# Designs tried in a protein design run: designed miniproteins, single chains, continued (3). Part 19

Each design is a single chain, and the fold is of that chain. pLDDT is the mean over its residues in the fold that is shown.

## One batch from the design tools (miniprotein)

Design m8671
Fold by ESMFold2-Fast:
Structure m8671 (fold): chain A 74 residues (1-74)
Amino acid sequence: SEAEEYLAKGEEAYKAGDLETALEYYKKAIELGTGAVRARALDGLGRVLEAQGKLEEAKEYRQEALRTAAEEVP
């Protein structure tokens, strides 16, 4: 899916140290993704924010990732 592609691109950009590009791709993955893909993208966004020194925002996205991951799928 497009969400999974954006998640992968975000992870690659993060590994390359391109935090701005990683942020953009993780946000797109969050917009398009659901369940596990969205949770992983939220966690990735949190990692980018932490790397940028935005610890408060990083904590908020980490909490949202945990909530999304815990969501029960019928």
Scores: mean pLDDT 82

Design m8672
Fold by ESMFold2-Fast:
Structure m8672 (fold): chain A 82 residues (1-82)
Amino acid sequence: SMLESKEGQGEIAAALARMVIGVYESAKKEGVKLSLEELQSLRDLLLRLEERLRELGALSPELREELERTLADLEREIEELE
């Protein structure tokens, strides 16, 4: 099935990564203050998705740039709250 293929798994992982990025960006845009635990959870999920995308060969340069930018922003906010 498409869900079991390496390509299908990569597409799902990429979609999940974009969804998580979108949630974080929406929270920032709307002025929603995320807790330290919520920020850490989003960071940890994005790091796992990045690793999975690399393993699946599905990490496009564009998605890599988006992930690196979002992870840097998350790490900065986490550091400011710690």
Scores: mean pLDDT 84

Design m8673
Fold by ESMFold2-Fast:
Structure m8673 (fold): chain A 76 residues (1-76)
Amino acid sequence: GVELIRQRRYDEAIAAFEAELARDPDNARAWALLGIAYFLAGRLDEAQAAFARFKELEPNPSAELRALLADLTSLL
């Protein structure tokens, strides 16, 4: 998943995180990464929905997750 985002393969990253969330819909990290993949793909409405779900599940993310999300958003 994350490697696909780093390679700018956003459609494959989206599909991978959607498959992961189909197995575990409470995976806050996967929701955050799905939001990043949508955001970098320019799909802003889907990105907003995914980030809203992430915040609902994990309002206080770890420093490691916050750093990862910041690094990935810098790809814009």
Scores: mean pLDDT 81

Design m8674
Fold by ESMFold2-Fast:
Structure m8674 (fold): chain A 59 residues (1-59)
Amino acid sequence: MKLEELVELHRRIVREAIERGATPTEVAALSIRMTGIILDAEREGASLEEAKRRLLAEA
């Protein structure tokens, strides 16, 4: 359940970056970084709100 919301937010951030003219390399780096943030948040037992804040701060 939590993972589904974070994956949707990740997809939104990537889509918005592409719309703003991010290069394929920048998009790939952003996607890898966002995936790492999601996995680290789940491993650390961070709240959904905290995980969302981390994703938005890195965007």
Scores: mean pLDDT 78

Design m8675
Fold by ESMFold2-Fast:
Structure m8675 (fold): chain A 66 residues (1-66)
Amino acid sequence: TEEVRQRLEEAVAQAAAWSAEAQRGFADEAERGAERYRADPSKAEEGEALQEAADRLRAIADEKAA
C-alpha cells in the first residue's frame, strides 16, 4: 500500500510538467482505477491512493489552466 502510494506520488510529480489536458487525462484514468479497486474491500487502500493521485493531478491542472 505505501509502495503503491509512493509510486503514484512519483508519477504525479513527473506529470507536473505535462499539459493540463494530459494531467486531466491521467487523473481520469487514475479515478477509474480507484473505482475498480473500491469495489474490492481488500484493495480499498490502493483505491484511495489512486483517488488521491487523481485529485492532486486535477488540482494541478486546474491551477495551470487558471
Scores: mean pLDDT 74

Design m8676
Fold by ESMFold2-Fast:
Structure m8676 (fold): chain A 81 residues (1-81)
Amino acid sequence: PEVEVLSVEVETSNGVTEVRVAVAGHGNTLFVTLTVKGEKGATAKATVRLRLPDGRELVVELTAIVNADNSESVSTVVEKV
């Protein structure tokens, strides 16, 4: 069974140079990952709306903060479906 991505909204602070959002499924587990690169202290927030195979909708919010200049920060939410 496949999860449908309905929407992805991303808010970034100044100093973000790259932001990526990924949704991956493995078996009955969903991984939603936010990756942010930029200046130290730069932040991103992602709001991902998903439709599960049974028709339920799920909203996942993730935040990430860059801990060092020109570094990546990764935030992951794991959901059982």
Scores: mean pLDDT 81

Design m8677
Fold by ESMFold2-Fast:
Structure m8677 (fold): chain A 70 residues (1-70)
Amino acid sequence: VEEARELAAEAARAYAQIVASGDEEAIERARRETTPLFEEATRAAEEGDVEKAKEYAEKALEILRRILAE
């Protein structure tokens, strides 16, 4: 539970950094690629499936980190 929350918080911070950059292309890419993953992570967390919530949060974080590294 705590691990999934920390991963979600880290992904949210990465997303916020992309938004703060003002790079409209990076923001649109982040939104398009990670919004479905955040929705699935939230759904899994609501269902008590911590493993799935963690998996989706990790995938979102990986994508966001890749965008930030460009």
Scores: mean pLDDT 78

Design m8678
Fold by ESMFold2-Fast:
Structure m8678 (fold): chain A 83 residues (1-83)
Amino acid sequence: SEETKELVLKGAYYLGLGKYEEAEEYFEKAIELDPNSEFLEESLKKMEEEVKKAYEEGLISEEEYKKAMEIIKKILEKIKEAK
């Protein structure tokens, strides 16, 4: 749904700002609305690739990398559990 997509985009936005708690909350709301969202799963996988690339290019710190990856992996596991 469009509402699920908006929540995913807000989650990505807050993740990019380093606001990890807010990012996690928006992703969890997206799972609650649509636990089978291909858009959410694909968006998280893309975010994982972008975070890895940013770290390899020296654009983010190791701490920022670890925090972002922790949230992404946690939400991906919740998607598996919700199915």
Scores: mean pLDDT 83

Design m8679
Fold by ESMFold2-Fast:
Structure m8679 (fold): chain A 108 residues (1-108)
Amino acid sequence: MKEEIINEILELIRQGKLKEAAELAYEKIENPVLRALAVLLQQGDLGSLPALLEELDKIYPSRELQVLLAAAYMAAGDYEKAEEILKTLSPEDQEEVKRIAARLLALQ
């Protein structure tokens, strides 16, 4: 159940539906830190997205989450952290990171 909810949140983030992703995280995940970050993301603070993904990673780590986390770091301008993750990813996943980062940047 938690895995399914987290995967749905990640899919919404991948689509650029950040407000919907934040609302789902706030409603379904009983974590005070994550809920606070979700409120900031709902208010349009894109800079809170990497921190929210880091909290999700502590609950249920996945390859899909690492792809989104790298993209979120790139969109936030944290290129050093993005590069550390990119080095661990396949070429196909690196291309997906670039596509997601471009989509997230377009939301600013």
Scores: mean pLDDT 83

Design m8680
Fold by ESMFold2-Fast:
Structure m8680 (fold): chain A 61 residues (1-61)
Amino acid sequence: SKGKELADRAFTLAMAGRVSEAEELAEEALKLGEKKAFNRLASGLMAIGRYGEAEKMLKKS
C-alpha cells in the first residue's frame, strides 16, 4: 500500500538523519491507515542512536 511505502521511506530517511522529512512521510502514512508509521520511523532513529527523538515519535502513534 502507499501508506506502507511512505513508512518504509520514512525509516530510510530517519537512518540518513533526515528527520524532518521522515516525520512528514510518517504523518502521511498514518493518515493513509498505516498505524505503525511512527514506530517504523522510531526504529530508524534508534538505529542511528537518536533515542530521545525516537521516544518522541513513538508517542505520536
Scores: mean pLDDT 86

Design m8681
Fold by ESMFold2-Fast:
Structure m8681 (fold): chain A 67 residues (1-67)
Amino acid sequence: SKIEELNKLMREYIDLVNEKVERGEISPEEAKELIEKTERDVTLLITQGRIDEAIEFVKKKIEELKK
């Protein structure tokens, strides 16, 4: 389902953010801010019925973290 895909992508995003903290690339405070903002934006899209846009949004965030 699209919700299962979105949940998998959110787990991948959070894992990547936490890996950057472990490598000393970002602070724990910056990581928390990034995760909370992304979760808030995703929740807003879901509440608006925009699940395909939520999926694409998280995919874009993951790609931005890989740069």
Scores: mean pLDDT 88

Design m8682
Fold by ESMFold2-Fast:
Structure m8682 (fold): chain A 98 residues (1-98)
Amino acid sequence: GMEQLDLGSEAAQRVKERLLERGVSPESAAIAAFATFVAMSGNPPLTPEQVAEAARGVVEREHERLAKRTGSQDILDQGRREAEVAREAALEVARELF
């Protein structure tokens, strides 16, 4: 219902704001926020730990794709750091909304 979409939207907005404040790139923040939206909009609702893993995984996967395309170890290392920050922010937000 609309209630689940509203919850997902609120979670996505909070995750995006926290990630930008924590110095995560706008691209990674947007991808993590969208993953949080999808995870929180599901029925049945995912656990906070599952929401956190969804945000972490999507940021890591996108940086792995970019690293393969460019051959850059720096992109891979940045992706691992940003993925962990995304996991922490998504976990915090999911726990606040449950």
Scores: mean pLDDT 86

Design m8683
Fold by ESMFold2-Fast:
Structure m8683 (fold): chain A 99 residues (1-99)
Amino acid sequence: ARPPTTEEVYETIKKKIDEMVKKILTLSPEEARKAITKLMSEIALEIKKYGDLATLDKVTAYALEQVEKLPPELQEYAKTVINQEAAFVREYLKAVEAA
């Protein structure tokens, strides 16, 4: 079967982020932190498999933009997780390109 395009990957990830923002408003802070960590890990794996550096940059920018919609007590945690996962994926993609 045809692999997904980078734009299809971005649109799929964007939808997952949108759904998570809605879900977080219904969760306790502990459950919200766990959900954020799990989602960012899943997104990182999808970008490693089907994305590129441009996809990573678009996803990171969108995710950070969506953090502004979260309760203030979750914003710093979400920013930290997003930036850490983005850094790991970036180094992975650079290593793959260099090989």
Scores: mean pLDDT 86

Design m8684
Fold by ESMFold2-Fast:
Structure m8684 (fold): chain A 66 residues (1-66)
Amino acid sequence: GVREAAERAKKEEGADIVAEVEIDGVLAVALYANGKIYTLATGSGPKGQKAAEEAKKKVLEEVEKK
């Protein structure tokens, strides 16, 4: 699933920052590695896009504290 794919990417890329957001059963995960933000979502509709956007914002806030 999306969580499993995100954990795999975190391990392979060495990501230290991860954020998870769920909106109406649609899960999105964002992680930061190699100067890049990766996002994964279980839905392709507007809810999936919003969840991914919120997860990205959380990761960016953590990167700003770096």
Scores: mean pLDDT 73

Design m8685
Fold by ESMFold2-Fast:
Structure m8685 (fold): chain A 94 residues (1-94)
Amino acid sequence: VSREELEREVAESMMLIATSIAVRILERQGASEEALARVREAGLAAAEALRAGDLEAAREAIERLAAALEAAGAPEEAEFVRRIGKLLLENLEK
C-alpha cells in the first residue's frame, strides 16, 4: 500500500469522525432533521473528495460542511472542521 493511498484513507476517516461528532452535538442541541441531513451529506462529500485526492472538491466540500454547521448553530464545530480540513489538505498537497 502506498503512503499516498494511506494518507488519503486517514484523511477520509478523520473527516468522517469529525462529521459524526458534530452531528451528535447538533442532535443533542435539538437540530432539525433537515439540518442534520445537510451536515451528513456535506461531511460525506468532503470525505469522498479527500479519499479521491481531489483537493479542490475537498476544499469546497469542507466549506459547505462548515457553512451547514454554522447555519445549524454550531460555529465552534464549523471552526474545528475548517482547522482539521486545512491540516488534512496541507498533508495531501505534500
Scores: mean pLDDT 85

Design m8686
Fold by ESMFold2-Fast:
Structure m8686 (fold): chain A 77 residues (1-77)
Amino acid sequence: MVKEAVQTSPTTLTLTGENLGKDGDKVIVLADGFEIGSGTVKGNTATVTLKRPVADGTELEVYVNGKPIGKVKVTVV
């Protein structure tokens, strides 16, 4: 499950959770039904490259290999 989403740059989002998937699994992130970024799982994190910056508090839907793993709100640092 996904627990946290932190935007560390305008184009980088770090997802943290447990059992996100296998290393190298494809992650897709949606906001309001639109894909805003994609990346890969590594351990208990996933690094996502964003198409555009997202606002603090934006709710994201997270998919790994086409399966929904949860919703999470973005924290911008």
Scores: mean pLDDT 82

Design m8687
Fold by ESMFold2-Fast:
Structure m8687 (fold): chain A 78 residues (1-78)
Amino acid sequence: SGAEAALETIRLGAAALEDPAARARLLAVADELEELVRELAEAPEEERNERLAEWGESHREELEALHAAAQAAVDARA
């Protein structure tokens, strides 16, 4: 799933970061997303997709910036 893959990427990126403040921010975002995914685990697929898209849309700029930072960290690690 896209959200699950994004969550994993953010967490891997956070683990590779040397800056503890940046790491804490990424882990907080990952925790919020993980909680949302868990809440939606029993929801119908259509509702799950709508709520995940709404979360992503409302945090699009932050998630894109954090995902780019996490991806760069993963690339440096892998």
Scores: mean pLDDT 72

Design m8688
Fold by ESMFold2-Fast:
Structure m8688 (fold): chain A 75 residues (1-75)
Amino acid sequence: AKELRERLAREAYEAGYEAAKAEGLEAGLEAAERLAERKAAEWRAHRGTEEGVEGVARLVLEAGRRGAEEAAREA
């Protein structure tokens, strides 16, 4: 469980970072939001609990936002 959450957070961070690095902060934040929605949908499709779906979405969104903000800070 912990390893899976760490992997999701890392993937989200990298996605947000790369999008922001290429196209700017707003693009990175948008990528994080889209990824969070996709992961939430995938979790729900596997009969995840509502609490679990919200947890996954929040984890992905927060990690992706951190990546985007880091890339913007480096620019």
Scores: mean pLDDT 79

Design m8689
Fold by ESMFold2-Fast:
Parts: C-alpha cells; structure tokens; sequence
Structure m8689 (fold): chain A 58 residues (1-58)
C-alpha cells in the first residue's frame, strides 16, 4: 500500500541521516502494517529499506 511504501521510505531516510532508532521504529511500523494487510513481501521490503538506510549512514 502507499502508506507502507511511505513508511519504508521514511525509515530508509532516517537511517541515512543516522537516526537509527527512528529508522528501526518506522521500519517496524511499515512491516507491521504490511503484515496486517497479508503482504509478507512488503513487510520484508520495509525491513530491508530501513537496513539499507542504516548501512548508508556516515
């Protein structure tokens, strides 16, 4: 869904900015929302987006 996608993007952005706790929180929120919709693939994608942002932090 658009909301899951937006939360995933915010998680990646927070991770890149070095806001690791916020990235993990947003990634979990996106994953939980996706799972509530029965979309396991979107949930995994949201977690990977958060991780990518964190990996790109200085």
Amino acid sequence: SAEVEELGKKAEEAGRAGNFEEAERLGRQASDLALSQGDVEAAERAQKMAARGIAQAP
Scores: mean pLDDT 84

Design m8690
Fold by ESMFold2-Fast:
Structure m8690 (fold): chain A 60 residues (1-60)
Amino acid sequence: MFRSVLTFDSAELAERIAARVREEYPEVRVTVDGRTLTLESDLPVTRHIGIVLRAIGESL
């Protein structure tokens, strides 16, 4: 299992990204704590970064 922690500029952005990741990648465990997003799955950390970047792009 791999764990990635990412911090965003706002809690609202973190929640928006988390919602998108939960919708598109239900196999990834997503936890939000304020501005901090934690991703846990069997996917490597590089894949977690790609998932978040895609969610950001689709949220703009």
Scores: mean pLDDT 77

Design m8691
Fold by ESMFold2-Fast:
Structure m8691 (fold): chain A 72 residues (1-72)
Amino acid sequence: TYGAEGEKLAKEGNYTEAGFHYMLAGVKALQQQKFREAARYFRKAAEAYKKGGNLENAEMAEKMAEEAEEAA
């Protein structure tokens, strides 16, 4: 699953790819109306992107997490 692959990549220090996989997990959760799960994955994506130095994608992921949290 995207979430499991994201966790693996984060443990390996591949933060940018981890963030991408967490984003995919969040989007899939949104499509399934699982707003709390989506918010959790978007928060993980934001953290991974920050660790990878990708601040623009981190900010985007934070906004998506906030929107999912509001919808929950």
Scores: mean pLDDT 87

Design m8692
Fold by ESMFold2-Fast:
Structure m8692 (fold): chain A 97 residues (1-97)
Amino acid sequence: SLPKPSLEKLKEALEYAQKAMEAAKNGDIDTAIEYLRKASEKALEAGLYGVALLMDTAIVEARRLKEQGKNDEAAKLLYETAERAMEVLQKEIEKLK
């Protein structure tokens, strides 16, 4: 089980991941990247290195896709990554009671 201080960071990470998913759904790639970056920072602070790395890797690839004019692919990647991050974060929150 994670310590109680990590619960607040996990909830913050989940909220940012939800906002990233909504921005990606609307095609707002820059806003989705910013929220996913914030979600990654909170996940890292909570000790969830794997999901933080998943989000950071997706941000780098989404920026590359955007530079190539592949905006729909970038938005889809950010959306799918935010969904996966939310699932992991929700499971970790459930373990903490």
Scores: mean pLDDT 88

Design m8693
Fold by ESMFold2-Fast:
Structure m8693 (fold): chain A 55 residues (1-55)
Amino acid sequence: SMAEELKKKIKELFEEIGELMEQFEKEKDPEKRGKLGEKILELQKKMEELNKQLS
């Protein structure tokens, strides 16, 4: 079903966000931290859009 596809994508995004947040916490370089933060924000926005479809 479409709901199963959406849940799978949400799980994948959640996992990727978690990995990036872990990297962000460990990163000492401000430029690399900035790029990680931008990527995290982008994925969080995608996850929010998918959650709206399931909600």
Scores: mean pLDDT 85

Design m8694
Fold by ESMFold2-Fast:
Parts: structure tokens; C-alpha cells; sequence
Structure m8694 (fold): chain A 66 residues (1-66)
């Protein structure tokens, strides 16, 4: 589900699993699961955790969804 996928992405970010978070983000985007609001939340979470690669990937996806 969308909620389950979002939780997995945020958990990966909080655990410092940057590559896993990016993989999950790409999978969620391919499946059309995330709203623009969900992607914005991921950007904020990654920024707070200092995960610049995740911030960059999520920002790219946010532009595509807008």
C-alpha cells in the first residue's frame, strides 16, 4: 500500500540506509504510489537526517508529480 511504502522509505532514511531509501523511492514512483505531499514529507525527512542523495532524488520526483 501507499502508507506501507511511505513508512518503509522513512524508516530507511532514519536508519541511514541511503541506497535502500533511493531504491524504495524509485519503486514507489514506478508504481504511482506516492502523492506530491508524500514526496515533500520524504524530502523533509531526508534533509533532517542529512541524506543529500535522497533529498535530490525525492526533489526530482516532486517536480515530475507537480
Amino acid sequence: SREEMLKKIVDAINQGKEDEAIKLLREAAERGLLTPEDVALVIMSAALAGNQKVVDEAARLERELS
Scores: mean pLDDT 83

Design m8695
Fold by ESMFold2-Fast:
Structure m8695 (fold): chain A 144 residues (1-144)
Amino acid sequence: MTKEEGYKLLEEAKNLVKKAIDLLREAQDHLGRAARDPENLKTHLERARKLVEEALKYMKQARDLIEKARKEFPEFSEGLKRAEDLVKEAIDATERALELVKKSYESGGEYLRDAAGHITYALRLAEEALKEVEDVLKKVKESL
């Protein structure tokens, strides 16, 4: 792989993490609406579920691209490993949030606060991972 191909993988990983962050923020809004609008609870929870599932898909793709880019940029391997580990923790938190959203749908909203908490945690981890990828992208661009 060329350094230009490795740079494109990191730009793609950055864009996938950004998309996952936006989807998790929309899911957080729908969980907030579910808490305030109990008559439409199931509709808001179903929308949140779909958004969380799509965010998981993008985070898993971003992790795989960061892992590939880390093999092409051994000089940035520490920053890329921090980004990879942060995305992995964000995936784990998002999978837990998805389980709690599904349980909230079945229970009439019992786990809603816990689901929102795990999405908030996943968002923080994904935003930290994005910053690590953007810092590495800047350094790679200065070395091309």
Scores: mean pLDDT 92

Design m8696
Fold by ESMFold2-Fast:
Structure m8696 (fold): chain A 55 residues (1-55)
Amino acid sequence: FSDEEVKVIIETGKELQEEVERSKKEGLSDEERQKRINEIVKKMQEKLDEIRDKE
């Protein structure tokens, strides 16, 4: 992994943690929470693909 890829992974991990805590405070359903988590993960995969395509 490149340093850029590692940064994206770390940032995504922090964002996932924040989203889980926010969802608990808002009283979101498990289904809504899962959708938001999936969206964050999807964005991470897109960023990683862009970094790899530049290599």
Scores: mean pLDDT 77

Design m8697
Fold by ESMFold2-Fast:
Structure m8697 (fold): chain A 56 residues (1-56)
Amino acid sequence: AAALQQQAEDLRAQMRELAKKATEAYKKNSEEGEKLLKQAVDAGDQAARLRRELAE
């Protein structure tokens, strides 16, 4: 339980960092920004799945 909670928090932190990088990358190259945004969304989805598993 504690390990899964920590993993979900780590994934949310990675999502926030990737989202910031995506925003900055969009200013230089929209394609690079889009790739980073997809990575942020994937990390967020993984965190949401872990939270749902913890609730069950």
Scores: mean pLDDT 79

Design m8698
Fold by ESMFold2-Fast:
Structure m8698 (fold): chain A 71 residues (1-71)
Amino acid sequence: VDPEELELEIRVSMVRMFLALGDILASQGNNEGAIEAYREAIRLAEELLKDHPEAREEMIREAEERIKEVE
């Protein structure tokens, strides 16, 4: 495995962890906590995926869609 690809996968996984946390909180009726988790996913995507605009845009879109769903 390419170390560069592995680093990207790790960073994407970190963002996805917060999306998953948000989904769990939303399923429990904690919409405020879910929105907070999704916003952290957006923040991490902006910080960790600066060099990977396609992955960054995908992660941000997923988080934004999920926020709209729980609003």
Scores: mean pLDDT 83

Design m8699
Fold by ESMFold2-Fast:
Structure m8699 (fold): chain A 61 residues (1-61)
Amino acid sequence: VDQDIKDLEEKTKQLIENGESKKKIIEEINKMTQQYVSKLTDPSSIQKITNTALKLVKKVQ
């Protein structure tokens, strides 16, 4: 989960630095988050990655 969070944050930062559209960045965040949560069974880990995704989406909007 911690590595997935780091990967999500790093990918989001790269997309922002590359000047990708807000729509594209949000789409990619949602896609990566769904892929991570599909592999998780622990509710606290799911909540942690989901909360990180929500913060990143809000930062981009």
Scores: mean pLDDT 79

Design m8700
Fold by ESMFold2-Fast:
Parts: sequence; C-alpha cells; structure tokens
Structure m8700 (fold): chain A 69 residues (1-69)
Amino acid sequence: SEMEKRIELEEEIFEGVRLIVEGVAELLRKKGVPEEEVEEWKERVLKKIEEAKKKWEKEVEEEKKKEEE
C-alpha cells in the first residue's frame, strides 16, 4: 500500500539522517571546530531526530489502529 511504502521511506530517512549527522560531525572536526562543540551540536541534533522519530512512530501506531478498527 501507499502508506506502507511511506512508512518504509520515513524509516530509511531517519536512519539516513543519523549517518549524515555523523558525517557532518567529522567534517566539523576536520575543519578545526572543538570536539566539545561538535559533540554538543551532535547530541542536540540527534535528540531532536529521536523526538521526531518517536512522534512519527506514535502517529503511525494511531493510523494502523484506525485501519484495524
């Protein structure tokens, strides 16, 4: 279904974003940004991604429940 494909795509996007964040962190380190600043930035971004993922998972659960009811 279109919804199932959308769910798979969104899951892959969240995984891809985590890899991109780590890649950006390495680029920042290579450019001479202090490791403490890079780690703080990475933690902030990853926390926002995790919060977005949890919210998305909750919305997906509510949509699935509507299909089963």
Scores: mean pLDDT 76

Design m8701
Fold by ESMFold2-Fast:
Structure m8701 (fold): chain A 61 residues (1-61)
Amino acid sequence: SLGELIKEFLQAVKNGDYEKAIELAEKIREEARKNGMSQAEIDALDAFLEELKKKYEEKKK
């Protein structure tokens, strides 16, 4: 499940589908939390998600 989400996320980023990539990243974060991922790892995912959202907004205009 988590592996498939990561695979789909990487494919969405590669395709420039940042909207889908952001959605998948949020699902990955939720699964990571449920699987006992450390706070440091969750914080790293949050930082990456913020950068991804910034790129999505830059792509719009």
Scores: mean pLDDT 75

Design m8702
Fold by ESMFold2-Fast:
Structure m8702 (fold): chain A 68 residues (1-68)
Amino acid sequence: SPYHELVIRISELAQNGESKEKILEEALRLAKELGLSTEQTIEAVRKALLSQGKLELAEELVEEIKKL
């Protein structure tokens, strides 16, 4: 599933300790490539980061996506 592919990619970047800016840039790039909606992108970010206990990072990225 395109949605699951985005979740895996965000999870990998977060697990590797990539910056918030890098995670946001790659999530938006891949979501666009996969044809995912803004809501699906937000759901994927939450799914990936909340599963890793990264609550603050999840909220910050969701807020940035909502500003677009």
Scores: mean pLDDT 90

Design m8703
Fold by ESMFold2-Fast:
Structure m8703 (fold): chain A 77 residues (1-77)
Amino acid sequence: RLEEARELGRKAAREAVENPDKTVTVQLPADATDEDVGALLDGIVEEAKRLGVNLEIRVTGPPPGQAGPVTVEVKVV
């Protein structure tokens, strides 16, 4: 599970670099834990470092008291 989240993060960073819009959005399921989100972010940061690029990362979760997915937007700067 954590390895899958981390690999998803690496893939997101690569796709952001390759995408014409230089942006990729990843949505995690509503049952994703803080550890899953952390692993995803770690994967993004590590792949960005490997590729020598700078990324902006924006994390959006549901409002207080509401269940919902966590959205992570990755943009090359």
Scores: mean pLDDT 76

Design m8704
Fold by ESMFold2-Fast:
Structure m8704 (fold): chain A 64 residues (1-64)
Amino acid sequence: MERYLLMALMFARMKDIESFEYYLEKALALAPNDADLWLQAGMMYKMIGLDEKAEEYFKKAKEL
């Protein structure tokens, strides 16, 4: 999980959405019930400028 999350963050900073989502999906698959991970994912989407995706992930974190 840790390595995938770091890779996701790196690609989010580069605004490489496809690579970011690929590694984020891997991290979430390893810890699907980790509310903090969903919250971090939402923050990364917001950093990229994908506010609608960020809201979806924040909502998922709140529901866990």
Scores: mean pLDDT 82

Design m8705
Fold by ESMFold2-Fast:
Structure m8705 (fold): chain A 77 residues (1-77)
Amino acid sequence: MEEVIETIRDEFIELGLAEDAIKAASKSKDAKALTLAGILAYDLGNYELAKELLEKALEIDPENEIARKKLEEIKKL
């Protein structure tokens, strides 16, 4: 199970997609980009970064349900 999840993450990292999206979005003022980067950070196990990115997304778009739900999941940890 862990190997399958790591294979998916490694594939995104290999393509530079996850890390590049996180780095680009962390400097962005686009709520959608910040939400995507926050979800990717959460999937990579970086909950502190995910929380920061999702909070920034909600500052721009407070009605973003995806960002709000993911942030609530992180707060339970």
Scores: mean pLDDT 70

Design m8706
Fold by ESMFold2-Fast:
Structure m8706 (fold): chain A 74 residues (1-74)
Amino acid sequence: SKLEERLEELEKKIKELEEKIKKGELSKEEVEKKLLELETELGVLEIEAAVLKDEEALERIRELQERIEELRKK
């Protein structure tokens, strides 16, 4: 589905951000900006998944939200 494709794209973006943070390639301000962008995109997908009653997508979104929160703590 289009929702699944967008979730895969977001997960890839989160993975790339995690790697860049680990390598020290981004400033704190750049990290915060990218986290806000990813969080906003996830929020839109969460609303869509809730309307569709897609429990699998909602679980995946929660996992991605947890990964973003872990990155925010660093």
Scores: mean pLDDT 84

Design m8707
Fold by ESMFold2-Fast:
Structure m8707 (fold): chain A 73 residues (1-73)
Amino acid sequence: SMKEEIIKKAEEIIKRAKEVLKKEKDPIKAAVALVIAGEAYFIKKIVENMSEEQLKKALETLRESEEEIEELE
């Protein structure tokens, strides 16, 4: 289901962002990783109450977050 895909992707992004935060010495890059992790964490918390349109937007947001976190790795 789309909800399961969102939860899985959010968990993967949070895990990757945590690894960036452990190694990152640049405070701006660390702040970006923290924001990405926070957004994914929030999406995961509210996913059960999302409409189909909100689920599509959440999935698009998480895909963009994957690209951003990859640049920090």
Scores: mean pLDDT 86

